Designed miniproteins, single chains. Designs and how they scored, part 9

Each design is a single chain, and the fold is of that chain. pLDDT is the mean over its residues in the fold that is shown.

## One batch from the design tools (miniprotein)

Design m281
Fold by ESMFold2-Fast:
Structure m281 (fold): chain A 89 residues (1-89)
Amino acid sequence: SAEEQVQAAVDALLQLVDDGSISRETAIRILRRALERIREGESFEDALIGSLIEAGIDPRSARALARPILDLPEELQVEAIERTIERLE
């Protein structure tokens, strides 16, 4: 279901913080930057992958990490990002 897909995407992002692969502060910064870029008219793919790469994540890993969100309908992509930020704060 759509709710299960959103939860899976959120959980995948939270797992990066829990594993210590990325700090809470860095994760929040990446996600907020992605939302800003989306608001400025960038595609979700360019905004998410670009923000991950700027944070030092290699392009292949960035694509893999962004995929759960990018596989969602566009309306749910923003919701997944916003929900992840809320859960990290």
Scores: mean pLDDT 81

Design m282
Fold by ESMFold2-Fast:
Parts: C-alpha cells; structure tokens; sequence
Structure m282 (fold): chain A 117 residues (1-117)
C-alpha cells in the first residue's frame, strides 16, 4: 500500500492550494482552498500535507516521519517533503510553492518527527 499526498500553492490572487490524495496510484481525494495571502497558502498547504502524512504514518505503524524542506534558487521552487514507511507500506507527502520574491541561494533542512503511540 502506498499513499501519496500533494499540495501546490498557486502564485495568483487570491492564492490557492490544490490538494490531492492518491492510494496505490489512484486519486481518492481532490480539493482546492483559497487563502488570504501567499504566506497563509504555504502554511495551509504544509498543514494539510503534514496532517494527512502523520495520520497515515500512525495507521501503518510507522515510528517516525522524515521531513525535508528545500528551496531551489534556479527554479524558484520551495518543496516540503514528508515520508513514513512500515511493514512494506509507505506514505509520501509533498507541498510545493514558488516564491513571489525569489531567494538568491539554495536551502535545505532535514528532520524527523516521532509518531506517538
């Protein structure tokens, strides 16, 4: 079983979050949300992905969620990735945005979040 969660922030006014959930390659949920600001849209996209990934990680019996935040200056792409694996099952989440004002340099941070029993 593989669960994939995707959220994308649009660079439009009002800012929108496009949210999709896939199970074993099949689209099972699709929603669009409007946000009052780009910053609110990024927070919403991140929260939606993290909440779904954490919930699915707990359901598959994973002990941790691995999180990576990266910014690619060449493509002006901010990506937040979350992954969990247990017993041949996996969950992946991705939130993506392009910044209204591009940053000059690449950025990457990794961390882990424990899954409570």
Amino acid sequence: MKIEVKARVTLEEPARVEYEVYKDGKLIEKKTFEAESFEEAVDLATGLVMDEVYKAAKEIGAKEVRIRVRYDAETNRLTIEAEAKADGKEVKGIAEARLPQPLPEDYEVEGTLPVDA
Scores: mean pLDDT 83

Design m283
Fold by ESMFold2-Fast:
Structure m283 (fold): chain A 64 residues (1-64)
Amino acid sequence: AEAAALRQWEIDAMNEINKLRGEAIKKRRELFKEGKSQEEIDKVNAEYQAKVDAIRAELEARRA
């Protein structure tokens, strides 16, 4: 039961990471098109990276 629950959580987590990566790419394109500064683009990239890192940290915690 625990192993099956962990596997389902990992699938859901990977799907969320893929979704966040797609959203980051789309948002970056919008910011470039709107002529936003590199600093603003970097800030948005850092925000999405932090969300991905949080999901990865939770994966490691669930394994430990």
Scores: mean pLDDT 80

Design m284
Fold by ESMFold2-Fast:
Structure m284 (fold): chain A 113 residues (1-113)
Amino acid sequence: SILEKARKALELLYEAIRLIEEALEILKKKGLVSPKQALEIEILLGMALINLGVAKILIEKGIDPSEELRRAIELLREAIRKLKENGAEKDKEAEKLLKEAEELLREAEKLLE
């Protein structure tokens, strides 16, 4: 049961990363984020992906990945916060993508309770 919930949380978190990456690309194309600000967000996404990669290996070994999945959620929330600081709230498409990502993070967190 714990591993089934963890697999679902993993899928939701990969989708959240995809939405956050799409929002970042919109802000980059519109010149709303500097190269340095984009890199800071990309580093957070990369750290989240590492935690999801570890979580996937743990699931394959029958080990509870909840700590790695929670760490990924924290990193992705920080990425969303930085995107909002960089003008995502001023772009309706980017704002919508981040709201969808936030919902996926909430659903993943509930699965880990």
Scores: mean pLDDT 91

Design m285
Fold by ESMFold2-Fast:
Structure m285 (fold): chain A 99 residues (1-99)
Amino acid sequence: SRVERLEEILRRILEEVGSELGLPKSFVEAFVGMFMGMLEQKVGIPEGLLAVVELLENDPEALRKILYESLKEFKENGGSLVELFDKIEERAVEYLKEK
């Protein structure tokens, strides 16, 4: 149920941001699937993924801003989903360190 709650919050934010940026639903599904897949491994979870989970649970508005900026850059410049995830994770870690 915790994992289901995290998925629901992430999906809601991505659907809102994706709608604002004109990203297809298939992109939102791919993003959510990749993120949830990484969490399911439960071994050696990177600091960046833990930071994103922390923001999903405790500061979803901060995560929404990070996702908006990162997805906007991704839409404008392209790149891989891996590069997008790395940038989101880096921004989440930086945000938490500044708190």
Scores: mean pLDDT 82

Design m286
Fold by ESMFold2-Fast:
Structure m286 (fold): chain A 88 residues (1-88)
Amino acid sequence: MTTLTLVLTHPEELTEEERAAIEAGRRELEAALGAEVVVELMPKSPEAIARAEESLRAAALEVAERQGWSAEEKEELLAEFDAVVAAR
């Protein structure tokens, strides 16, 4: 099976709301892709943030390429990833 890995940065302590948002996003991706989605959480740092953003963009583009998704669907996926990355 194809596995998609996403890198997300988190603050010193994750809140329950942030955990719920991350889980919801991950579940949404699994449902949309029909594939296993693995989320790697990293301590907040400038380098971790950069990796997370690059990972999300790369993953979204790769999924869009494989599935032949529309531009609107690609933008929805990127917006959801951005929201999860920005969660604090």
Scores: mean pLDDT 68

Design m287
Fold by ESMFold2-Fast:
Structure m287 (fold): chain A 65 residues (1-65)
Amino acid sequence: GPAAAASELLARTFSDGAETLTREEGIGLAQAVEGLGLAPASAERARRNIGETATAREAGEKAEA
């Protein structure tokens, strides 16, 4: 389901490097957010935020194992 897809993308992003999210990875996450069925305005905001920042990487740093 959508939650599983989002979880897989985050895991892949962190596994593919404890580094900065690439532009392509950010776009992939934004597209997955659209697939989650969010309202258009929320989906657009999510796309912008993901594309502009390494949000997934920052979350990973805070989670530190």
Scores: mean pLDDT 53

Design m288
Fold by ESMFold2-Fast:
Structure m288 (fold): chain A 73 residues (1-73)
Amino acid sequence: APPQIVHLEIYDDKENAERIKEQIDKLFGRKVATLEQRSPDTWLVRIEATYEQFVRFLEEVTLPSDVRVTRVE
């Protein structure tokens, strides 16, 4: 299956961004998420996973309403 790349943009909440990254890495049993600071108030969690892993992520992770999700690849 082709890889899927998803960006989760978290505004003004570094702790939430770090927690989401850790939850994703734990769910996949490996480091698949990268945390990047775009501005003092914006954090990006980039996820690279297979289609099957991404489906599992969507089924098991509840994202806060302030998180913007973008599929880029």
Scores: mean pLDDT 69

Design m289
Fold by ESMFold2-Fast:
Structure m289 (fold): chain A 80 residues (1-80)
Amino acid sequence: MKITITFEDGKVYEIDLSDSLEEIAEKLNKMLKDVVGHELDKDTALDMAEKLKNSSDEEKKELLKILLDSLGVKAKIEIK
């Protein structure tokens, strides 16, 4: 299962939920650093990765929306 995140500037990021928790956390932080210039602390990133792996599609969208809204960025979130 892949999550596709499309930002208003046209940048697209994919997160593959078949990856390890560490790899998902690293991909999240890479995306956040590229877009916002800030990273989550390691424990928060790992907790987010675990929640994304164990949540429904609706919960995944809400988790990412809450995260990105808290950072002041807008994105379109799609799950495939």
Scores: mean pLDDT 83

Design m290
Fold by ESMFold2-Fast:
Structure m290 (fold): chain A 74 residues (1-74)
Amino acid sequence: SAREEALARVDALIEAARPQIEALVAEGREKEARLLALRTAREGVRLAYELGAISEEEYEEAMAWLAEQEAKVE
């Protein structure tokens, strides 16, 4: 299904980003780690929408929330 395919690809994106996020945290680069995590989540949401796993409303709500979180990193 589109949702299963999207989840598998989102999981792969998260796993690919995990070592870099962990390295940034270990170096005390917490803001950069958070920004990378948020950007990875944004990419995952975009991919889920492109694969038809989420609605346009769900996509817009998720993207708005992620933008608010990114603004708070400063």
Scores: mean pLDDT 84

Design m291
Fold by ESMFold2-Fast:
Structure m291 (fold): chain A 70 residues (1-70)
Amino acid sequence: GSAEAARRAALEAARAGDAAGASIGWGTYQTALMTGDPEAARQDALRGGESAGDPRARAHAERAAKAAGA
């Protein structure tokens, strides 16, 4: 499901040493669990990334959304 895809993306970011992406990915995963909506999860991740000022956050959010099939 979308939550599982977001979780896998977060773990992959962590494995690659992208701490900011992994942190945002975990938030995306939790939003996906709560809403069941990968688009809502993607928007939550982008909001977090904008707040952090981290350009990798947007790329990670896009990857998570694509993995979830959205």
Scores: mean pLDDT 62

Design m292
Fold by ESMFold2-Fast:
Parts: C-alpha cells; sequence; structure tokens
Structure m292 (fold): chain A 73 residues (1-73)
C-alpha cells in the first residue's frame, strides 16, 4: 500500500501537471484544501511524518501540517 505522504505528493504533482498555474496561485488553491484534509483525516503521528517528508519537497504542505499540529494543543 502507498504511504499517505507519497499519495499526497502524487496528488499534488498530478494537479500541478493538469492545471498550469503560478506557484502563488497553486498555494492559494491548495492551502485551504490541505488544511481541511489534514485537520480532519490525519492523526498527530501522520502529520509529523508529512512534515518531515515534505520539508524539502513542498514547503506549503510542511507549513500546513505544522499549523494543524500547533492548533491541536
Amino acid sequence: STLPEELLDEMIKSLAEKNPKTEEEMDEILRPLLKELLSRSFTKEQLEKLKEYFKEKSPLVAEVAEEVLKERK
């Protein structure tokens, strides 16, 4: 089975490939969707794994994961 972080990475890549947008436009679209998804569907442990996985691959995903982790305190 595919790890959640790998699946999310492939989903983001697929979206970017099919919808040529600027990095800023993609951030505006993805940020609220990621916050909703990560807040409702991921455990603290999974969020920590996502943060580490995306630290260098997608700063946006890492930032949103950190924000959700802080809001759960």
Scores: mean pLDDT 73

Design m293
Fold by ESMFold2-Fast:
Structure m293 (fold): chain A 93 residues (1-93)
Amino acid sequence: MRTLELLRTIRDIALTSPSDEEALRKAAERFGVSLDEEKKEITEEGKAKLEAIVEAARPDAEALRAAAEADPALREELEALQAAARAELAAAA
């Protein structure tokens, strides 16, 4: 579940954000990471934390896909994640 939630958040942010900076800002809000109010950026420590979370999620993505082939509940969650991401993109257009 935790990795699926990370993938969902990353995909949603990627589809709805016009830039990497905006994507990181939305990720900070979702993961409860503080922003540098003066620079309107994610703090240096916050950026490192988000990068570590994203990096940790990458290897698990392939494992989750393989697990979803054997587990219909996980497959349904991955399909719902894809559908939700596509719907967000369509609504943003």
Scores: mean pLDDT 61

Design m294
Fold by ESMFold2-Fast:
Structure m294 (fold): chain A 76 residues (1-76)
Amino acid sequence: EEFELEVELALVTMQVALLKRYVESLPEDDPRRAQLKKLVEEAEKYIDEALNSTDPEKRRELIEKARKLVKEAMKL
C-alpha cells in the first residue's frame, strides 16, 4: 500500500513537472498559458504537501487532487 502510494506520487510529480516545462515553452500570447500555469501551480502545492505528509490517507487525498488538476490541464 505505501509502495503503491509512493509510485503514484512519483508519477503525478513527473506529470506536473512535464506540464510545467510545456507551459514555460508556450508563446507569451497563448490564451491557454495563464490557465495552465494556474493548474500547474495548484498541483505543485498538493504534491509538496503530500511529500511532507506521513499520513497515508492525507497523502492519497492530495495525490488525487493533483491528478484531477492534471486531467483538467490535459483537456485544454
Scores: mean pLDDT 83

Design m295
Fold by ESMFold2-Fast:
Structure m295 (fold): chain A 96 residues (1-96)
Amino acid sequence: MELPLPWLVEQAKKMDIKELEEQLKKFRELGYKGLDVAVGLMLLAIYYWQKGEKEKAIKYLREAKEVLDSTPESEIDPEVREKLKAFIDALIKELE
């Protein structure tokens, strides 16, 4: 997978999660798409998973998939998109 889970967990622990969450909410409201938005949502999901907030983690993982699905092929490699979606699906299955 493109993004190893241990790396995402480490990043989530060190980030200003409230600032990231507010910024991503703003980007989503403005209709922003792209790999950066999807990865940001995945980092939020990992953070909430580490806090035991399973429902929030699943919500952000599902939002990350929707961002990937709606991102144009000109902005993301299709193989990268499919690998990230598979990784997200594996994480959702672990949380459910």
Scores: mean pLDDT 75

Design m296
Fold by ESMFold2-Fast:
Structure m296 (fold): chain A 109 residues (1-109)
Amino acid sequence: SEELEEALALARLGLESAIELLEEAKEYAEKGDLEKAKLLLEIAEGLLLLVRGVIELTSSEEAARRAREVLEKALEGIREAKKGIEEGKALEGLEKAIEAAKEGLEEAR
């Protein structure tokens, strides 16, 4: 449906932007700036939650469900990356979060 195509297009834009933020977070983590890495993770999470909210307000229940599925992979990756920063595994967590977001992006195509 057109609504599903529009919902997935918005999800793709959100995921592409989140991937850019996660790549920047990785660069800061590599430099030892874990505070900026964490801030970028929080911004990426907020962006994907906003995108999900817009889709749920403007799309059918089926389209919103499909968009939630692809966004949830990235959101879970971001949550694990935030935990990784606290556990001294920031780089590993960020690499997995980037991979999860890229998987979500592929499923949204």
Scores: mean pLDDT 86

Design m297
Fold by ESMFold2-Fast:
Structure m297 (fold): chain A 57 residues (1-57)
Amino acid sequence: MTDEQKIENAAYNAVVGGGKSYREAAEIIRKELGLDVSVEEVRRAVRRGKALVEAQA
């Protein structure tokens, strides 16, 4: 799994599953994955993740 896919999955789970803000999701990703991500990257990852989940369901 690429770093981009890891960010996408973690961001989706934090925001959609955990009710976290994009900023809070970025902090979680930094702690869990050790990746330095911006709030903008988290926002884009969540939107892409939602689109992919909806396309598969």
Scores: mean pLDDT 76

Design m298
Fold by ESMFold2-Fast:
Structure m298 (fold): chain A 78 residues (1-78)
Amino acid sequence: MSEIDSLLDELRTALENGDRSRARSLAEEIVARALALRDAGDVASATRGFQRLATILQEFGEDDMLEAVHQRLEAHVS
């Protein structure tokens, strides 16, 4: 299990428990780590991480967290 996979599992658990503040913090960590993978040239792992994050957030109706993720991606255009 990669660091991102572990964080995604924790995110799902936080959302299942209704801990929205923890879920937001975990989503931010996932985005940061996925962007670091992209910067290191691991575009495939970064893309997979972003897709899984978006799927989980959409499954739980976390539209504002999804928007924050999209804004982070738009800011990082290197």
Scores: mean pLDDT 80

Design m299
Fold by ESMFold2-Fast:
Structure m299 (fold): chain A 84 residues (1-84)
Amino acid sequence: MNPLPDEITQPLAEIQRLLAEARRLAEEGVSADEAIRLLQESIAIAQQLIDLIRAGGVPLADVYVALLTALIAEAQELIARIRA
């Protein structure tokens, strides 16, 4: 079984890192603008990765696209909560 290419694995790790940092900032009740910025960056990376996966004929593409779509929805929900 071939591992995921670095072009998929590295952005996925970065998305998860940005989401974790944004949640930490939101929980501390400080730097709301920075938390939103990190969440927006994670959404942009996730969208680019979806486009790459769909274009690349990646095995289990539907599974990875579903995962990335869920991460985007999570980031959007957190932005909405921070702005409320």
Scores: mean pLDDT 80

Design m300
Fold by ESMFold2-Fast:
Structure m300 (fold): chain A 73 residues (1-73)
Amino acid sequence: MEEGKEALERLEKDLEELEKYAEETKDYETSLKALERGLGLLEQLRKEYPEFSERLEELEKRIEELREKLEKE
């Protein structure tokens, strides 16, 4: 449980930092690559810790929204 909670919290924080980074730097290529890595980790966490599925769904929505925004540039 501790590892899963810590990984989830870190992923949430990383996404917040990435949103800020993309907005400030306009480095969409680096940001998109980071989002792809985040999605992979998200899928792994969903399989290992289904009890966090609701939080993971919210993270997935945020990642997809940011990905679409960056791809439109």
Scores: mean pLDDT 78

Design m301
Fold by ESMFold2-Fast:
Structure m301 (fold): chain A 60 residues (1-60)
Amino acid sequence: SKEEGLQDIVDRLLQVGDFVDELIKARKAGDEEKVAEIEKRMAEWNKQWHADSKARLEKE
C-alpha cells in the first residue's frame, strides 16, 4: 500500500460525499433548479481538482 496521495483521495471522496448528500436533499425537496446547480458545481469542482492535482504533481 502507498501512503502518498491517500490524503488527496480521501479529501476527494469526502467532497463527493458532500455533493451527493446535497443532491439527495435537493431531489427529495423537488428542487430541480438546485439539483442542476449542484451538478454543475460538482462538475466544475471535479475539473478544477484534476487541473490542481496535475499542477501539484509537477515541480512548482
Scores: mean pLDDT 75

Design m302
Fold by ESMFold2-Fast:
Structure m302 (fold): chain A 75 residues (1-75)
Amino acid sequence: SAAGEEALRRVQRWGRIDGHERLAKEYEELRDKYEKLAKEVSGNPELTAKYNKMAEEFRKKAEEHRQEADRLRAE
């Protein structure tokens, strides 16, 4: 039935949203970890730059997953 097909599509979309939200949270936690590490090694410019770069990469990945979850919710 059309109602059954729509319900299945909705469940599948919710699953994708949950997946993106979980990944966003994981990358946000990694961002926070590397921001903290950068602060702890602030006396070492090379390590500070490395950890800040890692934090920025994780920030971007988290943002991408948040944007995709928001896009899916707007459907």
Scores: mean pLDDT 89

Design m303
Fold by ESMFold2-Fast:
Structure m303 (fold): chain A 68 residues (1-68)
Amino acid sequence: MPSPVEQAEALKEETLAYLKEKGASEEEIERVRKGYDNVIAALRAETDPAAQATYVALMRQEHEELLA
């Protein structure tokens, strides 16, 4: 099973690829990348597995809403 950090990195890559395909501006892509990087940094510092799972679940929900 991928770790919470690996899952977050995968969601980041998929979201950025989607935005690039849709012709998003470099500014929009960079803003979204920084947002994911901040959450991933928080995940790397988090030692509670339940809190890590919560971060990943929130990222997944945002990703699904973006693709809908």
Scores: mean pLDDT 79

Design m304
Fold by ESMFold2-Fast:
Structure m304 (fold): chain A 90 residues (1-90)
Amino acid sequence: MLEKTVTKTSSDGSNTFEATARAEPSEQDSTATKTLILKDGKETSVTVSEGPAKIEVELKRVSGTKDAKATATATLKNGELHVELEIEEL
């Protein structure tokens, strides 16, 4: 099993998010993108998956209370798992 975890703090230091992606090793290219929106005390998430391999993405806020959008993109390519995490303050 392949597992990658990325932790990122927003540019203003107000929020920290953590993304963990898991997949079985595969030669088949696949991508999973999870977007987490925290606005006005509400949490909304959307996951978009492309390709035949299953990628599980967990995305959570580990600190902070300011409105923000976090996007985690997990890419399985050539048997390797890569994770990118982007944070946008709202």
Scores: mean pLDDT 83

Design m305
Fold by ESMFold2-Fast:
Structure m305 (fold): chain A 91 residues (1-91)
Amino acid sequence: SEDLEELQRKVEELLKKIENKEVEEQRKLIREFLEELLAKRVEKVYGVDKEKEPEKFEKLVEEALEKHKEAIEEIVELMLKAIEEEKKKKE
């Protein structure tokens, strides 16, 4: 699907951008990326227009972030591990 191809490109672009950054900055940028993806998914899933209903959108995003906080942190650590493993293979 177009969404999966776009997501794959965005992930690859993020990984290239952060490869040479410090672990703390990498963690921050991965977390921000995942939070942005979740916000975009909330808009599509609930059919909420962030420009027309900003308060409703903000509340739904906040609820989704709270529900998925553990999963987001797990994905952050998995992505950091993948970056470290790929770096070791090159060097």
Scores: mean pLDDT 80

Design m306
Fold by ESMFold2-Fast:
Structure m306 (fold): chain A 83 residues (1-83)
Amino acid sequence: SMAAEREEYEKKIITGSAQIQAGRLLNTPDAREYIAKAEPQLKKIIEDALKRGLLTEEEVKKLVREGEEKGRQAVEEYLAQLA
């Protein structure tokens, strides 16, 4: 169904944005390599969702922001455990 496909796109955008943001903050060689591959994939996912009318540009921006915030929080929690 369209609703199930929309939910899958939302999950992928949030998760992808979180992982990319976490990688940017950690800034390791492995993280940079991951981002180089992941950013084009996330862009394609977003473009596909917009083209299919499943998400609006405003909804995508909100999902990306939510993902980036989750990624930032995950890195902060991870680094706190290492201190």
Scores: mean pLDDT 88

Design m307
Fold by ESMFold2-Fast:
Structure m307 (fold): chain A 60 residues (1-60)
Amino acid sequence: SDIVAQLQHTLKIAKDINDTEAADLLQKGLNGDIKAGKKGMARVAKKLGESQDVIDAILK
């Protein structure tokens, strides 16, 4: 999958929910810190009520 497209999509959600910490992590992901980007994605997924299996898959 295109990780950049996933990070951009999740960043829009983070901004829409006013999660500045997730937005900062996702922006770092877009700048090449993929580990930070994954943490931002996992944070947003948890806030949206995604299952633990989905969160674990993001963080691996």
Scores: mean pLDDT 84

Design m308
Fold by ESMFold2-Fast:
Structure m308 (fold): chain A 62 residues (1-62)
Amino acid sequence: VDTSGFDVDGDGVVSREEFIEGYKSMGLTEEEARELFDRADVNGDGVLSHEEIVAMIREYAS
């Protein structure tokens, strides 16, 4: 798994739309991608840091 497909705004965060599009490219549905985002976005601010996404993917893939 590689996160290079996610375009970060330069703030070191990934928007909900970028997250959903990235996961859809991996064969997930939009609904599944939204559910994963909600689980990772515990504070509900609508963004995830690149570090949080990388950590989530590493933990899930391992």
Scores: mean pLDDT 66

Design m309
Fold by ESMFold2-Fast:
Structure m309 (fold): chain A 74 residues (1-74)
Amino acid sequence: VKTTLLKTEKDKNKALATLKAYPYLKPNQKLKLTGDNYTFTGTLKKTEKDTAYLETNAAAAPLLKEGMEATLLK
């Protein structure tokens, strides 16, 4: 299953991505973020009604962009 990256920020040596929330997204789940020539794994830290927050490594911050696909890992 997939969701979409809405916004990116840097936070405390980590990259923070704001994702569209779905009922299957829960805290502590891992998601794979895919870009043009790269992939990263992030962990959901918080979910709200319409928004989910994903943390990934700080190196991903400049590579995250609006519209990127995030896929739930099992």
Scores: mean pLDDT 73

Design m310
Fold by ESMFold2-Fast:
Structure m310 (fold): chain A 66 residues (1-66)
Amino acid sequence: GPPELKVGDVARAVRDFRPRTADELGLRVGDEVRILEVLDEERVRAESLATGETGIVPREYLEPIP
């Protein structure tokens, strides 16, 4: 698959993500996040670089930035 996301990586949202729970982080396409924790193959905990808000994001919505 595409390169794996790791803690400390910066990634960019490739889709809008609407949070369904208070633990999830909402994203718009193009938003940049720092990966704080890899929870499983489908989910990461991330921090928005624009707002400083943190939450869970589906990994498939993110692409790593080198």
Scores: mean pLDDT 84

Design m311
Fold by ESMFold2-Fast:
Structure m311 (fold): chain A 102 residues (1-102)
Amino acid sequence: KLEEAEKLYKKAIESLKKAKEALKKGDIEKAKEHLEKALESIVKLASLLEDVRKSIGEQLRAIGLYLDAIRALEKGDIEGALRHLDEMEELAKEILEELKKS
């Protein structure tokens, strides 16, 4: 259980780092690709929470942050997109820490 959570967290953080690097280079399509992979990993990480209500809530939070990042990218707001990527990173960390305590 914990080993799976740590692996999913690591995948999420790696994908978010690659998305940020792509954004700094102006590669919006590559950034979107890495963002989708980060979302998948965070949703799977949140699904490991035993409290079904909390699990669903954290999955919805991840989807919301992803959609906010995509909207920022569609408007050319790179700074806004980077802020939402940082929020996704913090969310993934928060979920992992909760899984470690359960």
Scores: mean pLDDT 88

Design m312
Fold by ESMFold2-Fast:
Structure m312 (fold): chain A 95 residues (1-95)
Amino acid sequence: SMEEVRERFLELVRKLIEEMKAYRDALKNGDEEAVKKHRENIIKLLEEMKELARSVGLDDAAEYFEKAIEALKQGKFDEAERYASKGVRLLAEGL
């Protein structure tokens, strides 16, 4: 149902915000193991958001989540955060 999609979206957004904050803190502290862990967690969350967006026909939001994943894999955190934010906005507007 649309209600279940909205609840899943809000859960994923909350987790993404928490993981992105933890990743930024790990980068500031030079904690390479924490950086790796939180990067992997963010990628998994973005993949789930991409699938959720595609499931409701919001391909533009899904494309931004894919761009965020690619930027994160390249170590471009600020670019990844900008793309993820655009994806979240488009998904929220489409729900």
Scores: mean pLDDT 90

Design m313
Fold by ESMFold2-Fast:
Structure m313 (fold): chain A 61 residues (1-61)
Amino acid sequence: SLEEKRMEVFREGARRLHDRIAALEAEKGRPVSDDEFHAIVREVAAEMQRKLAELRAEEAK
């Protein structure tokens, strides 16, 4: 269903956020800064918005 596809976008977004924070912390050898955290959140949110827009376009077909 469309709702199941939307839920998967949110699950993938949460996973991507955690993975990107962990990867950056591993690369830098320190916790992410507030600026780095906000940048990652913006990128993940933009990816999720694109996927949700694609689902809306699919629903309109």
Scores: mean pLDDT 83

Design m314
Fold by ESMFold2-Fast:
Structure m314 (fold): chain A 91 residues (1-91)
Amino acid sequence: DQAEKHELVFKKILEKIEERYELSEKEKEEVELVIEFLLGSFEVKGSDENPLLVRTEPLALLSDKKVFTVEEFVEEVLKLFEERLKKNPIE
């Protein structure tokens, strides 16, 4: 079902981000909240091995693409946090 597919995709996105960046507790919480917020505007299609994210609601925060792979979605999330993730904030 969609809830299980969203959870699977959420975990895949977070794992890919954590593989590229060492996240503080606060950064991880912020990233998780943004992923959950963005995923609320997408429906998960495709197979469990190759999930596709299909936009159901317009979001100005992401590109105008209607369909994203998990890897493409990770790149869009990273664009939102690129400066902060590369700088380890002491706060």
Scores: mean pLDDT 72

Design m315
Fold by ESMFold2-Fast:
Structure m315 (fold): chain A 84 residues (1-84)
Amino acid sequence: SMDATLIIMAIRRYMRQTGKTTLTFSQITRVITQTAARLGVPDFGRTVIAAIRAHMRRTGKTTLTFDQIVDVIRRAERRYRARA
């Protein structure tokens, strides 16, 4: 969806602006929450944040690359869409 794409673009912009190649959970959560609020999709934002948290807990990773964040967002979007 456009919402997932815009959230991904916001993450890419934040990484470019800060020069960071990986982001912490706190940084990812801040960008997603702010962008989802602007888009009027806070429920989708919460779903994505929950998916990031679950992925980080499962893998033991304390930071994620852009590609890893994109994969989690796209997976969360598919699950959210399935809920109708």
Scores: mean pLDDT 87

